# Designed miniproteins, single chains: the designs that were tried, part 109

Each design is a single chain, and the fold is of that chain. pLDDT is the mean over its residues in the fold that is shown.

## One batch from the design tools (miniprotein)

Design m3784
Fold by ESMFold2-Fast:
Structure m3784 (fold): chain A 81 residues (1-81)
Amino acid sequence: SIEEKLREAIEKARQALENGDVEALGKAFTEIVKLMNEADKKGIKLSEELIREYVELEARVRGETDPALLEKRIQKLLEKQ
């Protein structure tokens, strides 16, 4: 499923971030964006847990630690579905 592929891509991105592998991180984020766009185009709803994992990972890459901003972004992505 798209959700399973997205979970795998998020995990690969997390591992790449922890290892400092910039090339692998970039490839994983490219796949995440592709899968999220495909889900949106097909009207596939992603779970809140998956959206939360993605937002938390994106925030780590950006250096954002404000939980209120993370919750606001999660809510906006869930409402877009």
Scores: mean pLDDT 81

Design m3785
Fold by ESMFold2-Fast:
Structure m3785 (fold): chain A 64 residues (1-64)
Amino acid sequence: ATFKVTVPDSRAYGGAPLKAGEKITEESPIVQAFPELADQVIGKVLAQDYTTLTPGTELEFIDE
């Protein structure tokens, strides 16, 4: 299965692109920008490529 996490409107994100198959870590730019998402996304694998992360972007992760 997969799940989606919405990029919060609380901060602007201007970090590096994300790639499908990439595992999220504590050092990932998305976790650094949005620490509130850490427990949901750390250790999860991205299902799709994302060139930019704007507020409201839905990020899809692989969930077992």
Scores: mean pLDDT 76

Design m3786
Fold by ESMFold2-Fast:
Structure m3786 (fold): chain A 65 residues (1-65)
Amino acid sequence: GSVSMKYYTPEQAAEKAAVFLKQMDLPQGQAAHYAESILVMLDVPQEQHQATSQRVLKLYEALSA
């Protein structure tokens, strides 16, 4: 896929998604599911979704501690 000038880096996208999940106050069981949906909304390339989703979940957990 092509890289966009307004595209977030994987680190930035993960940070944004984690904050978004925290603001949504989602049940713990659904946070992982919504992480991927938020990455789609942030226009993260599909090839990076897996790695970025893992980062989101780690950051989300850290924000709760």
Scores: mean pLDDT 71

Design m3787
Fold by ESMFold2-Fast:
Structure m3787 (fold): chain A 83 residues (1-83)
Amino acid sequence: MAKSLGEIADAVEEAVSKLDLSPELRKKLLELIEKIRDGGIADVFEALAKMELLLHGKVSQEQLEALFKTFAEAMGLDFKPLK
């Protein structure tokens, strides 16, 4: 395990555990998290995009933003609004 990929997967799994989701939707998100563990940085971005699509309209905007912040922080990025 590269520490960054494992840390990203663990942080995202914790963030997902805080969401009130159907069991089927949670299973789909966990499948994407496993692809992060077995893949690379490109798979992290693809998983983020797919999670956004799966969660769109099913969680609050605040919860979705918290998940995206978790991805950014785990990747070593500090998201600061520039505009």
Scores: mean pLDDT 71

Design m3788
Fold by ESMFold2-Fast:
Structure m3788 (fold): chain A 110 residues (1-110)
Amino acid sequence: SEEEFHNYILEAYEIIEEGLEKLREYIEKGDLEKAKEVVEKTLEELKKLFKEMIEKFPEYAEKLKQLEEVVEKFFQKVLEIIESNTDPEEILKKISEVRKEFLQEVEELL
């Protein structure tokens, strides 16, 4: 149903926000290895969710595949920022910038 589809989109959003909050906590502590593990785990959970959504809602498969690509691209940029920087404040600033870009790309798919 349309309501079930919206519930899955909200679940995807919740996974992203919870992942970003845990990521922030580890970056602030300077634990960049655990920060990377959070990104990888969040991506695995999202990929599983998108697979379930595509199987349940084949009418939205094309849009869902585009959303999955945008999500994967976002978290790949986050990993690159973590690997390229050692200052927690700079890492968090750069993640905030790519998150803004990510949200704009998601809005363009609506």
Scores: mean pLDDT 87

Design m3789
Fold by ESMFold2-Fast:
Structure m3789 (fold): chain A 78 residues (1-78)
Amino acid sequence: SLKDVLKAVVGYILDLANEGRLEEADRVIEQLKADGFEKLAEIVREMVERVRAQGPLSTEELDKLAEEAADKALKEME
């Protein structure tokens, strides 16, 4: 489903941020924006800042954030 794809993309970006790979995370976010997913890019950028503020997160915490971001993106995009 679109939600599963969005969650996977968000989860990948949050994993990059959680590992301190912020430049790579930023490149993926900018690509989403360029591809027309501007609202998703904004939401993911907010979640990346949350990951940075909280420090290293568990896989379960990252999965929950990815789910929340995907749900919010679907609501805002459709």
Scores: mean pLDDT 81

Design m3790
Fold by ESMFold2-Fast:
Structure m3790 (fold): chain A 59 residues (1-59)
Amino acid sequence: GAEARKAAAFAAAGDAERAARYLQRAGNMSPETARKGAEVAATMDARGAEAAAGQAYLS
C-alpha cells in the first residue's frame, strides 16, 4: 500500500529510520523487524525496497 511505497522511497534515499517506521506500519511488524528490513532495503533500488517491504508484510 501507500505506506510500503513511502518506505521504499525513504530506503532508496538512505533514510533507514523513516523507512523502518513506514515498514512497521505497513506490515504491523515489530520495530526490530522493520529496522532490519529498512537496512536491507537501503542498499537496493526503489523496486527492490518495495519488494522487500511486501515480503515482510506477507511473512
Scores: mean pLDDT 64

Design m3791
Fold by ESMFold2-Fast:
Formats: sequence, C-alpha cells, structure tokens
Structure m3791 (fold): chain A 60 residues (1-60)
Amino acid sequence: MVNQQALQVGQQYVQDSVTLARSLGLTPDQDGLQQMRQAGQQAAQQGLSPQQVRQVMRDA
C-alpha cells in the first residue's frame, strides 16, 4: 500500500530543493530532480515512512 503522506513529503522536498536553488541564483538540475522524484516514489510505494523517503531522496 502506497504511503500517501510519504509521497507528499517527497514532492515537497523536490519543490523545496527547486526553491532553494532559485534563491541562490542557481538553475535547478532537472536530471537530479527527476532521479530524486523517482527514488522517493519507489520508497513510498514500498511502504517506507516519510522520514525514510526523505533520506532515500537525499542519498539519490
């Protein structure tokens, strides 16, 4: 069963990363963001907690 809270946290983490990059005057890395999104989605589908999903996305 997919953890919807974990999916939401993962999506927010991607958005926060984009916002941070823009605030620093940097262009967001689209390939890196896509990899993070996929890692977070897979972790959430495996039933990992929101905190674990964030950790997997950070390590991606």
Scores: mean pLDDT 74

Design m3792
Fold by ESMFold2-Fast:
Structure m3792 (fold): chain A 76 residues (1-76)
Amino acid sequence: SLTAIDEDAPKEVKIQLAKERLRGALEQLKAASLSAEEREDILAKLEEEEALLKKEEPELYEELKPLLEELRKVIE
C-alpha cells in the first residue's frame, strides 16, 4: 500500500517513497499485457487507494496526483 510507510518518517521522505512505489508500478504495468478484467481489478484497487489518500493524507494525495493520473491512463 502507498500508505504503508514508516509513520515516524518525515513528510518529504513519505512522499518520495510513495512516488518511487508509483513509478515502479507504472513501469511494471507498461511492460505487462493485461486483459480487460485485470485492468478493471487494478483500477478498482487504485480507486480504493486514491480514496484513502484523499481522506487520510490529502497533502500526500496532491503530491501523488500526477503519477496516479498517469497510472490510470496506462491501465485504461
Scores: mean pLDDT 76

Design m3793
Fold by ESMFold2-Fast:
Structure m3793 (fold): chain A 88 residues (1-88)
Amino acid sequence: AEEEIKKLIEDGKKSFEEGNYREAALYYQKAAELAFKTGHPNAKEIFNEAVRLINEAYEKGGKEALEGLDSSILIFPIIENIDVDYTL
C-alpha cells in the first residue's frame, strides 16, 4: 500500500515532467484516495502533497489538467481559495 502510493506520486511526477499535466493530476488523486482508503498513518500529509502537486499541474496545464479528477478533491482547493478572497 505505501509502496503503491509512493509509485503513484512518482509516476505523476514523471508525467508532469513529460508535459502530461492531466495524467499527472490523475496519478496524484489516485495516491490521495489510496492513502485514505488504506488508513495510511500519513494520509493527511499525502493528501496535502497531492493537492499541492495537482495545483502545480493546473498552473502548467490549465483547466484541462483537472479533467477526469473526482469532484470531491476539486472542491477542497476551491473552498480554500474562496475563503481567502471572499471572507477577507
Scores: mean pLDDT 67

Design m3794
Fold by ESMFold2-Fast:
Structure m3794 (fold): chain A 71 residues (1-71)
Amino acid sequence: MVDEALKKLESKHKLSPEQREVVRSILTAVKREKDQSVRDFLLRQFRKRYPDTPEETLKALEEVLDEIVES
């Protein structure tokens, strides 16, 4: 579930309340659409909005999104 994926990400990577809600929205949209183009677009928008996000956190988000698209 989206909430479980979000909690797992938060346990290892510090997200602000604003970033948390943006990530929740991205996870929800990717789960609904299951489309690689939607996943790629939303990930690019997140990187653009939060350019100082650690690369480790971005990789973890990318892995979670890929798992959702493939499910």
Scores: mean pLDDT 79

Design m3795
Fold by ESMFold2-Fast:
Structure m3795 (fold): chain A 68 residues (1-68)
Amino acid sequence: MVSEADGEALVALVNAHPARDLTALLDVDGDGVIDEEDLEALDARMKEAGYPALSEETKRLLLRELGP
């Protein structure tokens, strides 16, 4: 199933950090904009760390809440 739980786990993880850390985590290309490429880079880092891949629903949620 699409990962509602994965989305909530990621949001809970980022909510545990200060807002500055959240912005730095999501703005991985360093251009000051959180976009689809930032989420793709985050997904790759999550996989490298052994976390599950981000679902399309989770990516849309993050773009809606944290995107431009």
Scores: mean pLDDT 58

Design m3796
Fold by ESMFold2-Fast:
Structure m3796 (fold): chain A 98 residues (1-98)
Amino acid sequence: MEPVTAIVNLTFKTEEQREKWPELVEKVRAHAKELGLEIEIDEEKGRFTLRHPSAEAVTEGVLRIIELAKEAGIEGIEVTFLGSREDVQRMVEALEAA
């Protein structure tokens, strides 16, 4: 059974936003560990890749990244969900409800 995956891409418009990246990464890693999420981080691209068998766990991880990015003043946030149609629908609905 393939894991549920979410890819979160952040676009930095200012140097001040880029300076907040290390703190954001540290907070995201801590939260991912608490949820049992597999996480990959591409610092050059401003990208997080989250994987878990549970769509709910992946969604919670994505929502935390979005919250932290907004606190950092980052408006360029792109999210891609990969999984079954049912899992993708649940994740999209959770984002719209937040």
Scores: mean pLDDT 81

Design m3797
Fold by ESMFold2-Fast:
Structure m3797 (fold): chain A 107 residues (1-107)
Amino acid sequence: MKVLIIGFVHENYEFFKKALEHIAEYLREQGHEVHLVLIDLGSPDASEEELRAAADKAVQTALELQPDEVIVIGDEGAGHRAARLAAEKLKSLGIPVRLITPEGIEE
């Protein structure tokens, strides 16, 4: 299965990147083709326009890669807001998506 992991990060970029790389490696060991994309929001105070631009970039990446499933995750605050915007847009396009939050997985 071709899986795209999209991470939105506004702080602790290196830690978040490393955590997502470990998840990607685990999925590859399970026999999946995994693509990892990290989108740096640059600020916890990212504007609505910046969050929409980040979400649009994620959607465009998914459309170009044509994955079987997209996993979207964000760090707390701005990252989660961007991740939710991307997940909602991907779902509206009929792309299978899972949104990972601290509370659980949303489809």
Scores: mean pLDDT 81

Design m3798
Fold by ESMFold2-Fast:
Structure m3798 (fold): chain A 100 residues (1-100)
Amino acid sequence: SVEEEAKEKLKEVIAFLRKLAAETPNPGLKESLLDVVEELEELLKKGEIKEALELAIRTLHRLIQYAKESDDPVLRAAIPALEEYLKELEELLKKLEEEE
């Protein structure tokens, strides 16, 4: 189902954000990423899949913009993966909204 596909993709994005948080030399970015991960995990626990997708999409969009302006080599190296996840999450949100 689209909902189950969205849940699995969100889990992949959460794992990726946790990896970025662990590898970034920027303590402020680490805290921000871990806060978003906690909010995403709570939304998934509540079954709020659309809300989790919307939060993840907003987060990835902002993170990509920040990465392009950043001197953080971890974040810059992550740009292609972030852009691919953003595209996949946007397609999942569109499919989920079309099935409402």
Scores: mean pLDDT 87

Design m3799
Fold by ESMFold2-Fast:
Structure m3799 (fold): chain A 78 residues (1-78)
Amino acid sequence: LAEEAAELLRRLAEEARRAGLDDVAAASQTAADMLEKSPGAVDIAREAVERALEAGADNPEIVELARRTLELLEQLEE
Protein backbone atom coordinates (compact mmCIF):
# COMPACT_ATOMS: atom_id res chain seq x y z
CA LEU A 1 0.00 0.00 0.00
CA ALA A 2 2.68 2.56 0.94
CA GLU A 3 4.80 1.57 -2.08
CA GLU A 4 1.74 1.75 -4.37
CA ALA A 5 0.79 5.19 -3.02
CA ALA A 6 4.39 6.39 -3.49
CA GLU A 7 4.33 5.16 -7.12
CA LEU A 8 1.07 7.03 -7.79
CA LEU A 9 2.57 10.16 -6.18
CA ARG A 10 5.54 9.91 -8.56
CA ARG A 11 3.18 9.58 -11.54
CA LEU A 12 1.22 12.57 -10.21
CA ALA A 13 4.49 14.55 -10.03
CA GLU A 14 5.25 13.71 -13.69
CA GLU A 15 1.78 14.80 -14.88
CA ALA A 16 1.96 17.98 -12.75
CA ARG A 17 5.34 18.79 -14.30
CA ARG A 18 3.88 18.34 -17.81
CA ALA A 19 1.05 20.70 -16.87
CA GLY A 20 3.52 23.35 -15.63
CA LEU A 21 2.55 22.87 -11.96
CA ASP A 22 6.15 22.72 -10.71
CA ASP A 23 5.27 23.34 -7.04
CA VAL A 24 2.74 20.49 -7.10
CA ALA A 25 5.27 18.21 -8.82
CA ALA A 26 7.94 18.96 -6.17
CA ALA A 27 5.48 18.40 -3.30
CA SER A 28 4.30 15.08 -4.79
CA GLN A 29 7.89 13.84 -5.24
CA THR A 30 8.78 14.80 -1.65
CA ALA A 31 5.62 13.08 -0.35
CA ALA A 32 6.49 9.89 -2.28
CA ASP A 33 10.02 9.81 -0.83
CA MET A 34 8.77 10.44 2.72
CA LEU A 35 5.99 7.85 2.48
CA GLU A 36 8.45 5.14 1.35
CA LYS A 37 10.63 5.86 4.41
CA SER A 38 7.76 6.22 6.90
CA PRO A 39 4.08 5.19 6.61
CA GLY A 40 3.38 7.95 9.15
CA ALA A 41 3.99 10.50 6.38
CA VAL A 42 0.36 9.95 5.25
CA ASP A 43 -0.65 13.47 6.39
CA ILE A 44 2.07 15.08 4.25
CA ALA A 45 1.13 12.87 1.28
CA ARG A 46 -2.55 13.76 1.69
CA GLU A 47 -1.75 17.49 1.71
CA ALA A 48 0.31 17.11 -1.48
CA VAL A 49 -2.53 15.22 -3.22
CA GLU A 50 -5.17 17.76 -2.10
CA ARG A 51 -3.05 20.60 -3.52
CA ALA A 52 -2.74 18.68 -6.79
CA LEU A 53 -6.53 18.30 -6.97
CA GLU A 54 -7.04 22.05 -6.43
CA ALA A 55 -4.30 23.24 -8.82
CA GLY A 56 -4.87 20.55 -11.46
CA ALA A 57 -8.68 20.44 -11.37
CA ASP A 58 -8.80 21.10 -15.15
CA ASN A 59 -6.47 18.16 -15.90
CA PRO A 60 -8.33 14.80 -15.93
CA GLU A 61 -5.13 12.73 -15.55
CA ILE A 62 -4.05 14.68 -12.45
CA VAL A 63 -7.55 14.42 -10.95
CA GLU A 64 -7.70 10.65 -11.52
CA LEU A 65 -4.19 10.00 -10.12
CA ALA A 66 -4.91 12.22 -7.11
CA ARG A 67 -8.19 10.45 -6.30
CA ARG A 68 -6.59 7.00 -6.59
CA THR A 69 -3.71 8.10 -4.35
CA LEU A 70 -6.14 9.41 -1.69
CA GLU A 71 -7.94 6.04 -1.72
CA LEU A 72 -4.67 4.21 -0.99
CA LEU A 73 -3.71 6.73 1.72
CA GLU A 74 -7.05 6.15 3.47
CA GLN A 75 -6.29 2.40 3.54
CA LEU A 76 -2.85 3.11 5.07
CA GLU A 77 -4.50 4.97 7.99
CA GLU A 78 -6.88 2.07 8.72
Scores: mean pLDDT 79

Design m3800
Fold by ESMFold2-Fast:
Structure m3800 (fold): chain A 94 residues (1-94)
Amino acid sequence: SEEEEVLREVIERLRELIRWIQEHEDLRDPTALLALLALHEVIRAAEDALAGKLSLEEVVEAVRKAVEVIESQPDAPEEIKEGMREILRKIEEV
């Protein structure tokens, strides 16, 4: 379905952002760790939705919460902020 396709694409994009953080950020930085935690929580929500355990609306809310958390950090990388905004736009269009 279109919903399942978008969820799989969101998971793939989140994994790309996690790899970017691991490659470019100091993992001793609390902001980097907070971003990694937020991204992993969204992946879990998307995987639970693919398993029929969560609604798409609940995944959208998880993405919105992650965007809010990351955007509230002034030293969070712009690549992560923009990547998360792109994910939110994509999932909201379903």
Scores: mean pLDDT 86

Design m3801
Fold by ESMFold2-Fast:
Formats: structure tokens, C-alpha cells, sequence
Structure m3801 (fold): chain A 75 residues (1-75)
């Protein structure tokens, strides 16, 4: 992943997160929107399902790693 691709991904993620937060829909509606965003990003259906079914521990780890990547890339 190039620095430009990572920057675009971070911006896209921030915009998608803002949209999800404002919609305040059901969990199902938020999951559907998240699936759509991930498909647009080029993830396979198997990868999308793996992400949506991730454990709390896996999600916490990913969140910490994501914050570190954003700090390093957008510094």
C-alpha cells in the first residue's frame, strides 16, 4: 500500500465513520453500509465476513494498530 493509498483510505474511513455515526440506524443497517464500503475498497466477501465476525480482542488490537498507522502516516 502506497502512502497516497493509505492517506485516501484513512480519509474514506473517516468519512464513512462520520456517515454511520450520523445515520444512527440499526446495527443491521450499519453493517450493510460497512459491507458496501469494504466492497468498494476491494475486499472479498470472505474477508468482509471475517472482519464483521472478528472477536473483541481482534477488534481492540486492530484499533490500536490503526491509530498507530494513522499517526505515522498523517503526522
Amino acid sequence: MTPEERRRLVITHALASRLLLREAGTLEEKEELLREVMREAGLSDEEIERILNASEEELERAREEYRALVAAELA
Scores: mean pLDDT 68

Design m3802
Fold by ESMFold2-Fast:
Formats: sequence, C-alpha cells, structure tokens
Structure m3802 (fold): chain A 81 residues (1-81)
Amino acid sequence: MNKEENAEKAKEAAERAKEASELSEEKKKQGDATGYTGGRLRAIGEALEASLAAKKAGDDKEAIEAAKEASEAAGPGGMGP
C-alpha cells in the first residue's frame, strides 16, 4: 500500500468513527443501552483502524489529525493503540 492509500483509509475510518459515535449518542438518548455500547465499540474499532492507517502513511499531517479526531470521538483520552 502506498502512503496516499493509507492516508485515505485513515480519513475514511475517522469519518466512520465519528458516525458510529453520533449513532451511539442517539441510541443513548433513546435509552438503548445495547445500541449505545455497540456504537461505542464500533467507534473505537474505526478509530483504531484510522490510527493504524495514519501510522502507515507516516508523514501525512491530515491523516494524523483525522486519526486524533477519531480517537476523541470514540472517547475522551482514548487509550487504544
């Protein structure tokens, strides 16, 4: 995989993490504890994928920033790799 492909994957995964986080919050407002938990787990998984892709992209600032935003969306101070 080239660096540009990894940068795009990081951005795409970051967007999916944000979407999953938003869905999780909607489920929380509806009182759906299972949906809330599932949404959070998806957001964490997507944020991890974004971080790994950004690392492979190396020097792409946008990919690194997207991965950070995804981690923040998945949870405050996310301790995932």
Scores: mean pLDDT 76

Design m3803
Fold by ESMFold2-Fast:
Structure m3803 (fold): chain A 67 residues (1-67)
Amino acid sequence: MVSAEEAAARIAEAALAGDGEAADRAGTLYVSQLGSEEGAKALREGAERGAEGPFAAQVRRGADSAA
């Protein structure tokens, strides 16, 4: 099982690369593996760690909606 911290790191990596589709797919995958609450936490942490930018803001909004 993947940890929430590992999931957050992978989401942050995709966000930093500017790949919105990859970040969204990672978020969906990790919500499925961790469950909704832990998956939403991983998405939020990933968005916060990824970058300050338009894409990072979009991912953060998605995490807030999922939580």
Scores: mean pLDDT 63

Design m3804
Fold by ESMFold2-Fast:
Structure m3804 (fold): chain A 93 residues (1-93)
Amino acid sequence: SSMEKEELEKLKKEVDELIKRQQDFLDFATNVARMPVPQSVVDELNEMNARLQALLDDYLNNPSEKKYEELKKAIEEAKKWLDELEEEFRTGR
């Protein structure tokens, strides 16, 4: 449906934005601000990026309500975690 297509385009944009935001955070923290980023955080960022990409790809290849909900939850969790991470490292010290 048109609604499903619009939601899919929104999800694609949200995933792309989150991946860029994760990359921007790591680049800024490490190369510009020189803030100490623990390896565990770097590993979690990479894992979350890989999970978002995998869930999006899986949904695109074999669409289902379950996969759509899993992708939505992953996007929501990634946004919340990244907001908290950015606050901690840039403003919440």
Scores: mean pLDDT 78

Design m3805
Fold by ESMFold2-Fast:
Structure m3805 (fold): chain A 92 residues (1-92)
Amino acid sequence: MLLNRLVEALANGDFDTAVEVMKELERREPDLFEQLKKAALAWKHPVENRSLARELTGSRLGGELSLLGTVYKFPNMDEFFRRLSQVLEKLK
């Protein structure tokens, strides 16, 4: 699953691989790519995007990210979204 590869790359600080995985997600799984972008935006602007943050937490994506964060030893979701935001900036 591309999401597993993304979380692993971000956990290892491999931003080049994370950028490649995000480009592949945009092409092959555009809905998941859009959900990840919205999740990163909700993290960066939580007051303006409270409903999106809640939706993510209760979603399949939120559950998958939580499990993969545990497997790849992310300290918390804030660190994950901080790294994801850096990757998204490189895509611009």
Scores: mean pLDDT 70

Design m3806
Fold by ESMFold2-Fast:
Structure m3806 (fold): chain A 76 residues (1-76)
Amino acid sequence: SAMEQRERRIERAREAVRKAGRALGLPEETVERIAEGYAEVIRRNPQSQLSLADLLAPLVPPELARRLAREIATMP
């Protein structure tokens, strides 16, 4: 269902931020805060065509948003 697809997208987004944040050496508390904030942004914007950096913009400084987006894009 659309709801199940949305929840899967949210969980994948949360996990991607966790992996990227750890790769960048961010503290676990900071990583969890960003991951949960990003999950909520996706919940509010389920049909969003915005880039990952744009979705992260309300949560973190622009330079960190760009670094997280790049890290996620280069993950295996």
Scores: mean pLDDT 76

Design m3807
Fold by ESMFold2-Fast:
Structure m3807 (fold): chain A 90 residues (1-90)
Amino acid sequence: MTKETLIKQLENMGHKEIAEKFKEKGLSIEDIMEVAFLIREGLLTDETLEYILNGDREKAREIVDEKILSRMTPEEKAEYARLLAEKAAA
């Protein structure tokens, strides 16, 4: 799929302002797909979008992770922490 096709899909979904910012910044397909995912899951915030647009993916991930954690049960939070520990150990 081309960047233009992904941007047009975002416009068709009602996210015209986000699509225009992607055109202006010349973002990668991966960055566009990440934002489309965040929109679909209801995880996108203005702050997260600004970090992605500026190429600061680490800060964007921190905000998304915090929002995901706020939606989790205590059991799901424990499982997420365990998976992060496994990644750090590998």
Scores: mean pLDDT 72

Design m3808
Fold by ESMFold2-Fast:
Structure m3808 (fold): chain A 83 residues (1-83)
Amino acid sequence: MVKEVEITPENREESLRKLMAALEEADEVIVKVKYVSPEEQDRMIELAEAVARAAGYEVVERDKEKGTIRFRRTPLARERRAR
């Protein structure tokens, strides 16, 4: 199942916890970043990418204009979980 997570300045901490939970449960996760500043939006997308990569996910799609990034669990991480 695909999980979606939205990150905003108001709920940053909650959304990061939700992202970590989604990365434990789903093979595919879509993160939507909603920041007014393009620079802060890019920085948050990079943070989400770093968190996902640390959890064994890879970036399969990135849309900077929409502030979205899609992650998929790598074959190595999937193999280690013995699906």
Scores: mean pLDDT 74

Design m3809
Fold by ESMFold2-Fast:
Structure m3809 (fold): chain A 72 residues (1-72)
Amino acid sequence: SAAVAQLRALASLLPEPLRTALLAMAEAAATGSEEAALAALREALGLSPALSPEEIDALAAERLRPHVLAAL
């Protein structure tokens, strides 16, 4: 899917361990499971399972922001 391709492309711009984390998320998403993809991302980023999906997205964006901006 386009989303999986975008995740893999984004991963290529990131240093370890974020690169491996996004690649794991992309593989989980490729199985058609959004829940599994979010779980893989949460585990890789060390996020609490008590966080809401919005909080997970915000924290992921915060951690990715400096690397994405550096790639621009």
Scores: mean pLDDT 68

Design m3810
Fold by ESMFold2-Fast:
Structure m3810 (fold): chain A 81 residues (1-81)
Amino acid sequence: MTAEERARQAAVEAMSKLVDRDTAEAAVDAFFDTLRTQPTPVASSKAIETLKAGGQSTETAVLAVAEGVRAYRDALWQSAL
């Protein structure tokens, strides 16, 4: 498993505490697909829109994406050790 795969799984686990795992995985997929060509704020916005399209409120979507991005950063930091 690569460091990127570990970081992606950490993001899914963090978001799945606030939303269903399938919804979290869809949002994380949208985030990383967007991140390949766009900066983090645009990728985060796309993930928020994915959660909202799945029926989540704006408040829940924003919080879930914030937790996912934090877990992603933490996992990348740990993989650097």
Scores: mean pLDDT 80

Design m3811
Fold by ESMFold2-Fast:
Structure m3811 (fold): chain A 97 residues (1-97)
Amino acid sequence: MEEEIEKQKEKALELAKKKLDSLSDEDVKRMKEEAEQLRKLAALDDDEIMALGKAADPNTERMSSEEIERYKLILKAQAEVLEEIVELYEKKKKEEE
């Protein structure tokens, strides 16, 4: 299960590397802010995650503890991908300067 998330993370990062040249400073700033928000969401209690799910989609059925744990892992993985893309962009820009 964690291995599946890691593979998705690697695939997302590979695709992002091909698009680094198309990223602006504004895009990178938004990615930093999004990563921070995803980190905050991943730190929420199960009840808070459930409340947010229902607010986003009123038809959302009650999630199990295992589904909530998986959702939090996905949020954390998404934040880590964005953080790594930001680092790669900053490193590439520094090397080209």
Scores: mean pLDDT 75

Design m3812
Fold by ESMFold2-Fast:
Structure m3812 (fold): chain A 74 residues (1-74)
Amino acid sequence: SMEELLEEVRRRAEEIARESLARGLSEDELGKRFGELMKEVEKENPELSEEARQRIEDIVLEVYLRAVAELRAR
């Protein structure tokens, strides 16, 4: 279902954020990893509607921006 897909994407995004922050990765490397997640999700789900894709992008962006804020506060 769409709800299950959105939950899985959030889980994967938050895992990337935790791992990247724990390793002390740069903002550039963090951005690259979130970009890779988006590419993987699109490849796994080529049938996604424009609305579904936007909702996924919103979740990934939300998690990415929180991770960037945390990194900059250090």
Scores: mean pLDDT 86

Design m3813
Fold by ESMFold2-Fast:
Structure m3813 (fold): chain A 97 residues (1-97)
Amino acid sequence: MRAEEIAEKLKERLEKLGFSQSLIDYVADEIRAAKSDEEIAEVLRSLFSVNETVIVLMHELGLDQAVIDAQRARLRRDTKNPTLLASDEASIASALA
């Protein structure tokens, strides 16, 4: 895939999702600078905390299936390791003490 085509598809998708124009432009420029589908996947991974959305975007952008599968496996591992202390839950734990 050409990074320019992927950047344009991503712009359309992020606009529909309601992201700010400055964020869309920044992400598109990072993707245009990428030299491979794996680098594009790393850009998307670094910017989004919602792993399911990142995988959907990779499929919509037409990245190589092997790259998508590798990123899915990595994101899956990351999401399976929840933080033991969440700031929102710390106050609840304190109230129970």
Scores: mean pLDDT 64

Design m3814
Fold by ESMFold2-Fast:
Structure m3814 (fold): chain A 78 residues (1-78)
Amino acid sequence: EELKKEIEELRNKYEEYQKQIDDFVSKADKYIEEMKKGVNKEEAARKAGEYNRQAVDFSDKAEELKTKAEELEKKLKE
């Protein structure tokens, strides 16, 4: 019912955030490679840092969603 639907939405959003984390890490890696090539080194370093920070932010948000889903699953038991 509503509680089950809420849990499903939280789990789906958790998976979306995991995919976004993977994408941010991949983008950060691309800028690290640009730094190694000596092209736009300062901008590449800044962009890599931005994507790594976004990955951390989404990781924290994913953990919150997981915790909330687990709490709702415990309530669903009763």
Scores: mean pLDDT 82

Design m3815
Fold by ESMFold2-Fast:
Structure m3815 (fold): chain A 59 residues (1-59)
Amino acid sequence: MDGSVYYRALEEAKKLKAQGVKYVEIKVDENESDDVRGGIRLGYEKAGWKEGEDFKIVY
């Protein structure tokens, strides 16, 4: 897992939640590694977002 992606995703998720955003689709390039996708998932989940309900990763 890319730790820098995790921290950026966590901070972004906190900021969006503070702005009242309830749902977001996060577009990831088809050639991005699973480590990038994993970092995004964990960051958003750590901030209290649920994949498939509060956020979705789109390829």
Scores: mean pLDDT 79

Design m3816
Fold by ESMFold2-Fast:
Structure m3816 (fold): chain A 78 residues (1-78)
Amino acid sequence: ADPATVAEITRLGLKAVKAALDGNTEEAIKYLERGAQLAEDAGVTEASEAFRRGLQATKEGNVDEAIAAVAEAIRAAS
């Protein structure tokens, strides 16, 4: 992906992870939704799918899976 898009995906993913670790589920969901949309708009399907998996995990309270999904999204975008 474009370097600016990779940087923003990484930034949104890291913010989502911090929010999830802080127990701020609504904030984490917001960053994950923004990351998924950005990845989709950029044509990075694997990153978008990973962010959507992170969204589901976050809604289910599975913080470990949400973090793993964000790491996958960042790797797919890089």
Scores: mean pLDDT 86

Design m3817
Fold by ESMFold2-Fast:
Formats: sequence, structure tokens, C-alpha cells
Structure m3817 (fold): chain A 72 residues (1-72)
Amino acid sequence: DELERLVEEARKALESGDYQKAIENAKRAIEVAELGKALGDAGKITPEQKARVERYLEEARRLLEEAKKKMS
């Protein structure tokens, strides 16, 4: 699962203090999740898959904002 791996890598980077890597992986996760959400809205994936994608999208956005705040 590419989305899960990107979110996990962003989380690990944030935990290790690599805020630039956390931002990069979180942005990639958001891109993948936004595409997945669009597929869900078009009925191309199951409601359960859409819910999972939306959950990871929220987590990726949270990680991005946290990493950006640490660099400010």
C-alpha cells in the first residue's frame, strides 16, 4: 500500500527530526490520497477503501502541518 508507506515514512521522518523529509513524504501522501478520494467520489473504489483513503489524507495533512510548524 503506497499511501500507507508514504504516511509511515512521513511519521518516521517527523519522529527523527527530519522535517524536510517529513514534508516531502506528507505532500506525496496527500497527492496519492486526493487521487484516491476522487476515485471514491467517482464510484471506482469501495466505500470502505474511500474511508481508509480519507483517514490517511487527514493524517498526512496533520503530519505536514506539524512538520512545517517545527521548521517555523
Scores: mean pLDDT 85

Design m3818
Fold by ESMFold2-Fast:
Structure m3818 (fold): chain A 71 residues (1-71)
Amino acid sequence: SSGVNELEPFGEIPKEELEKLVEQAKEEVMKRTGAEEVESTSFPVSNQLLVLVALTKGPKEGEVLAVSIPV
């Protein structure tokens, strides 16, 4: 409920690498599910980048898939 420090755009994971990993995760999910559109949120968890991909259009609309990427 209170504001906390934001670490996503600056920290241990380079911005360029972070964006590339998120794009790859989105593309893989779209290929596997046949989704026409997806929305993603990413956040670091321990030694991994967790990417949550929400299916916003097409098959299985409303489902969320978790992609865990070691970093």
Scores: mean pLDDT 74

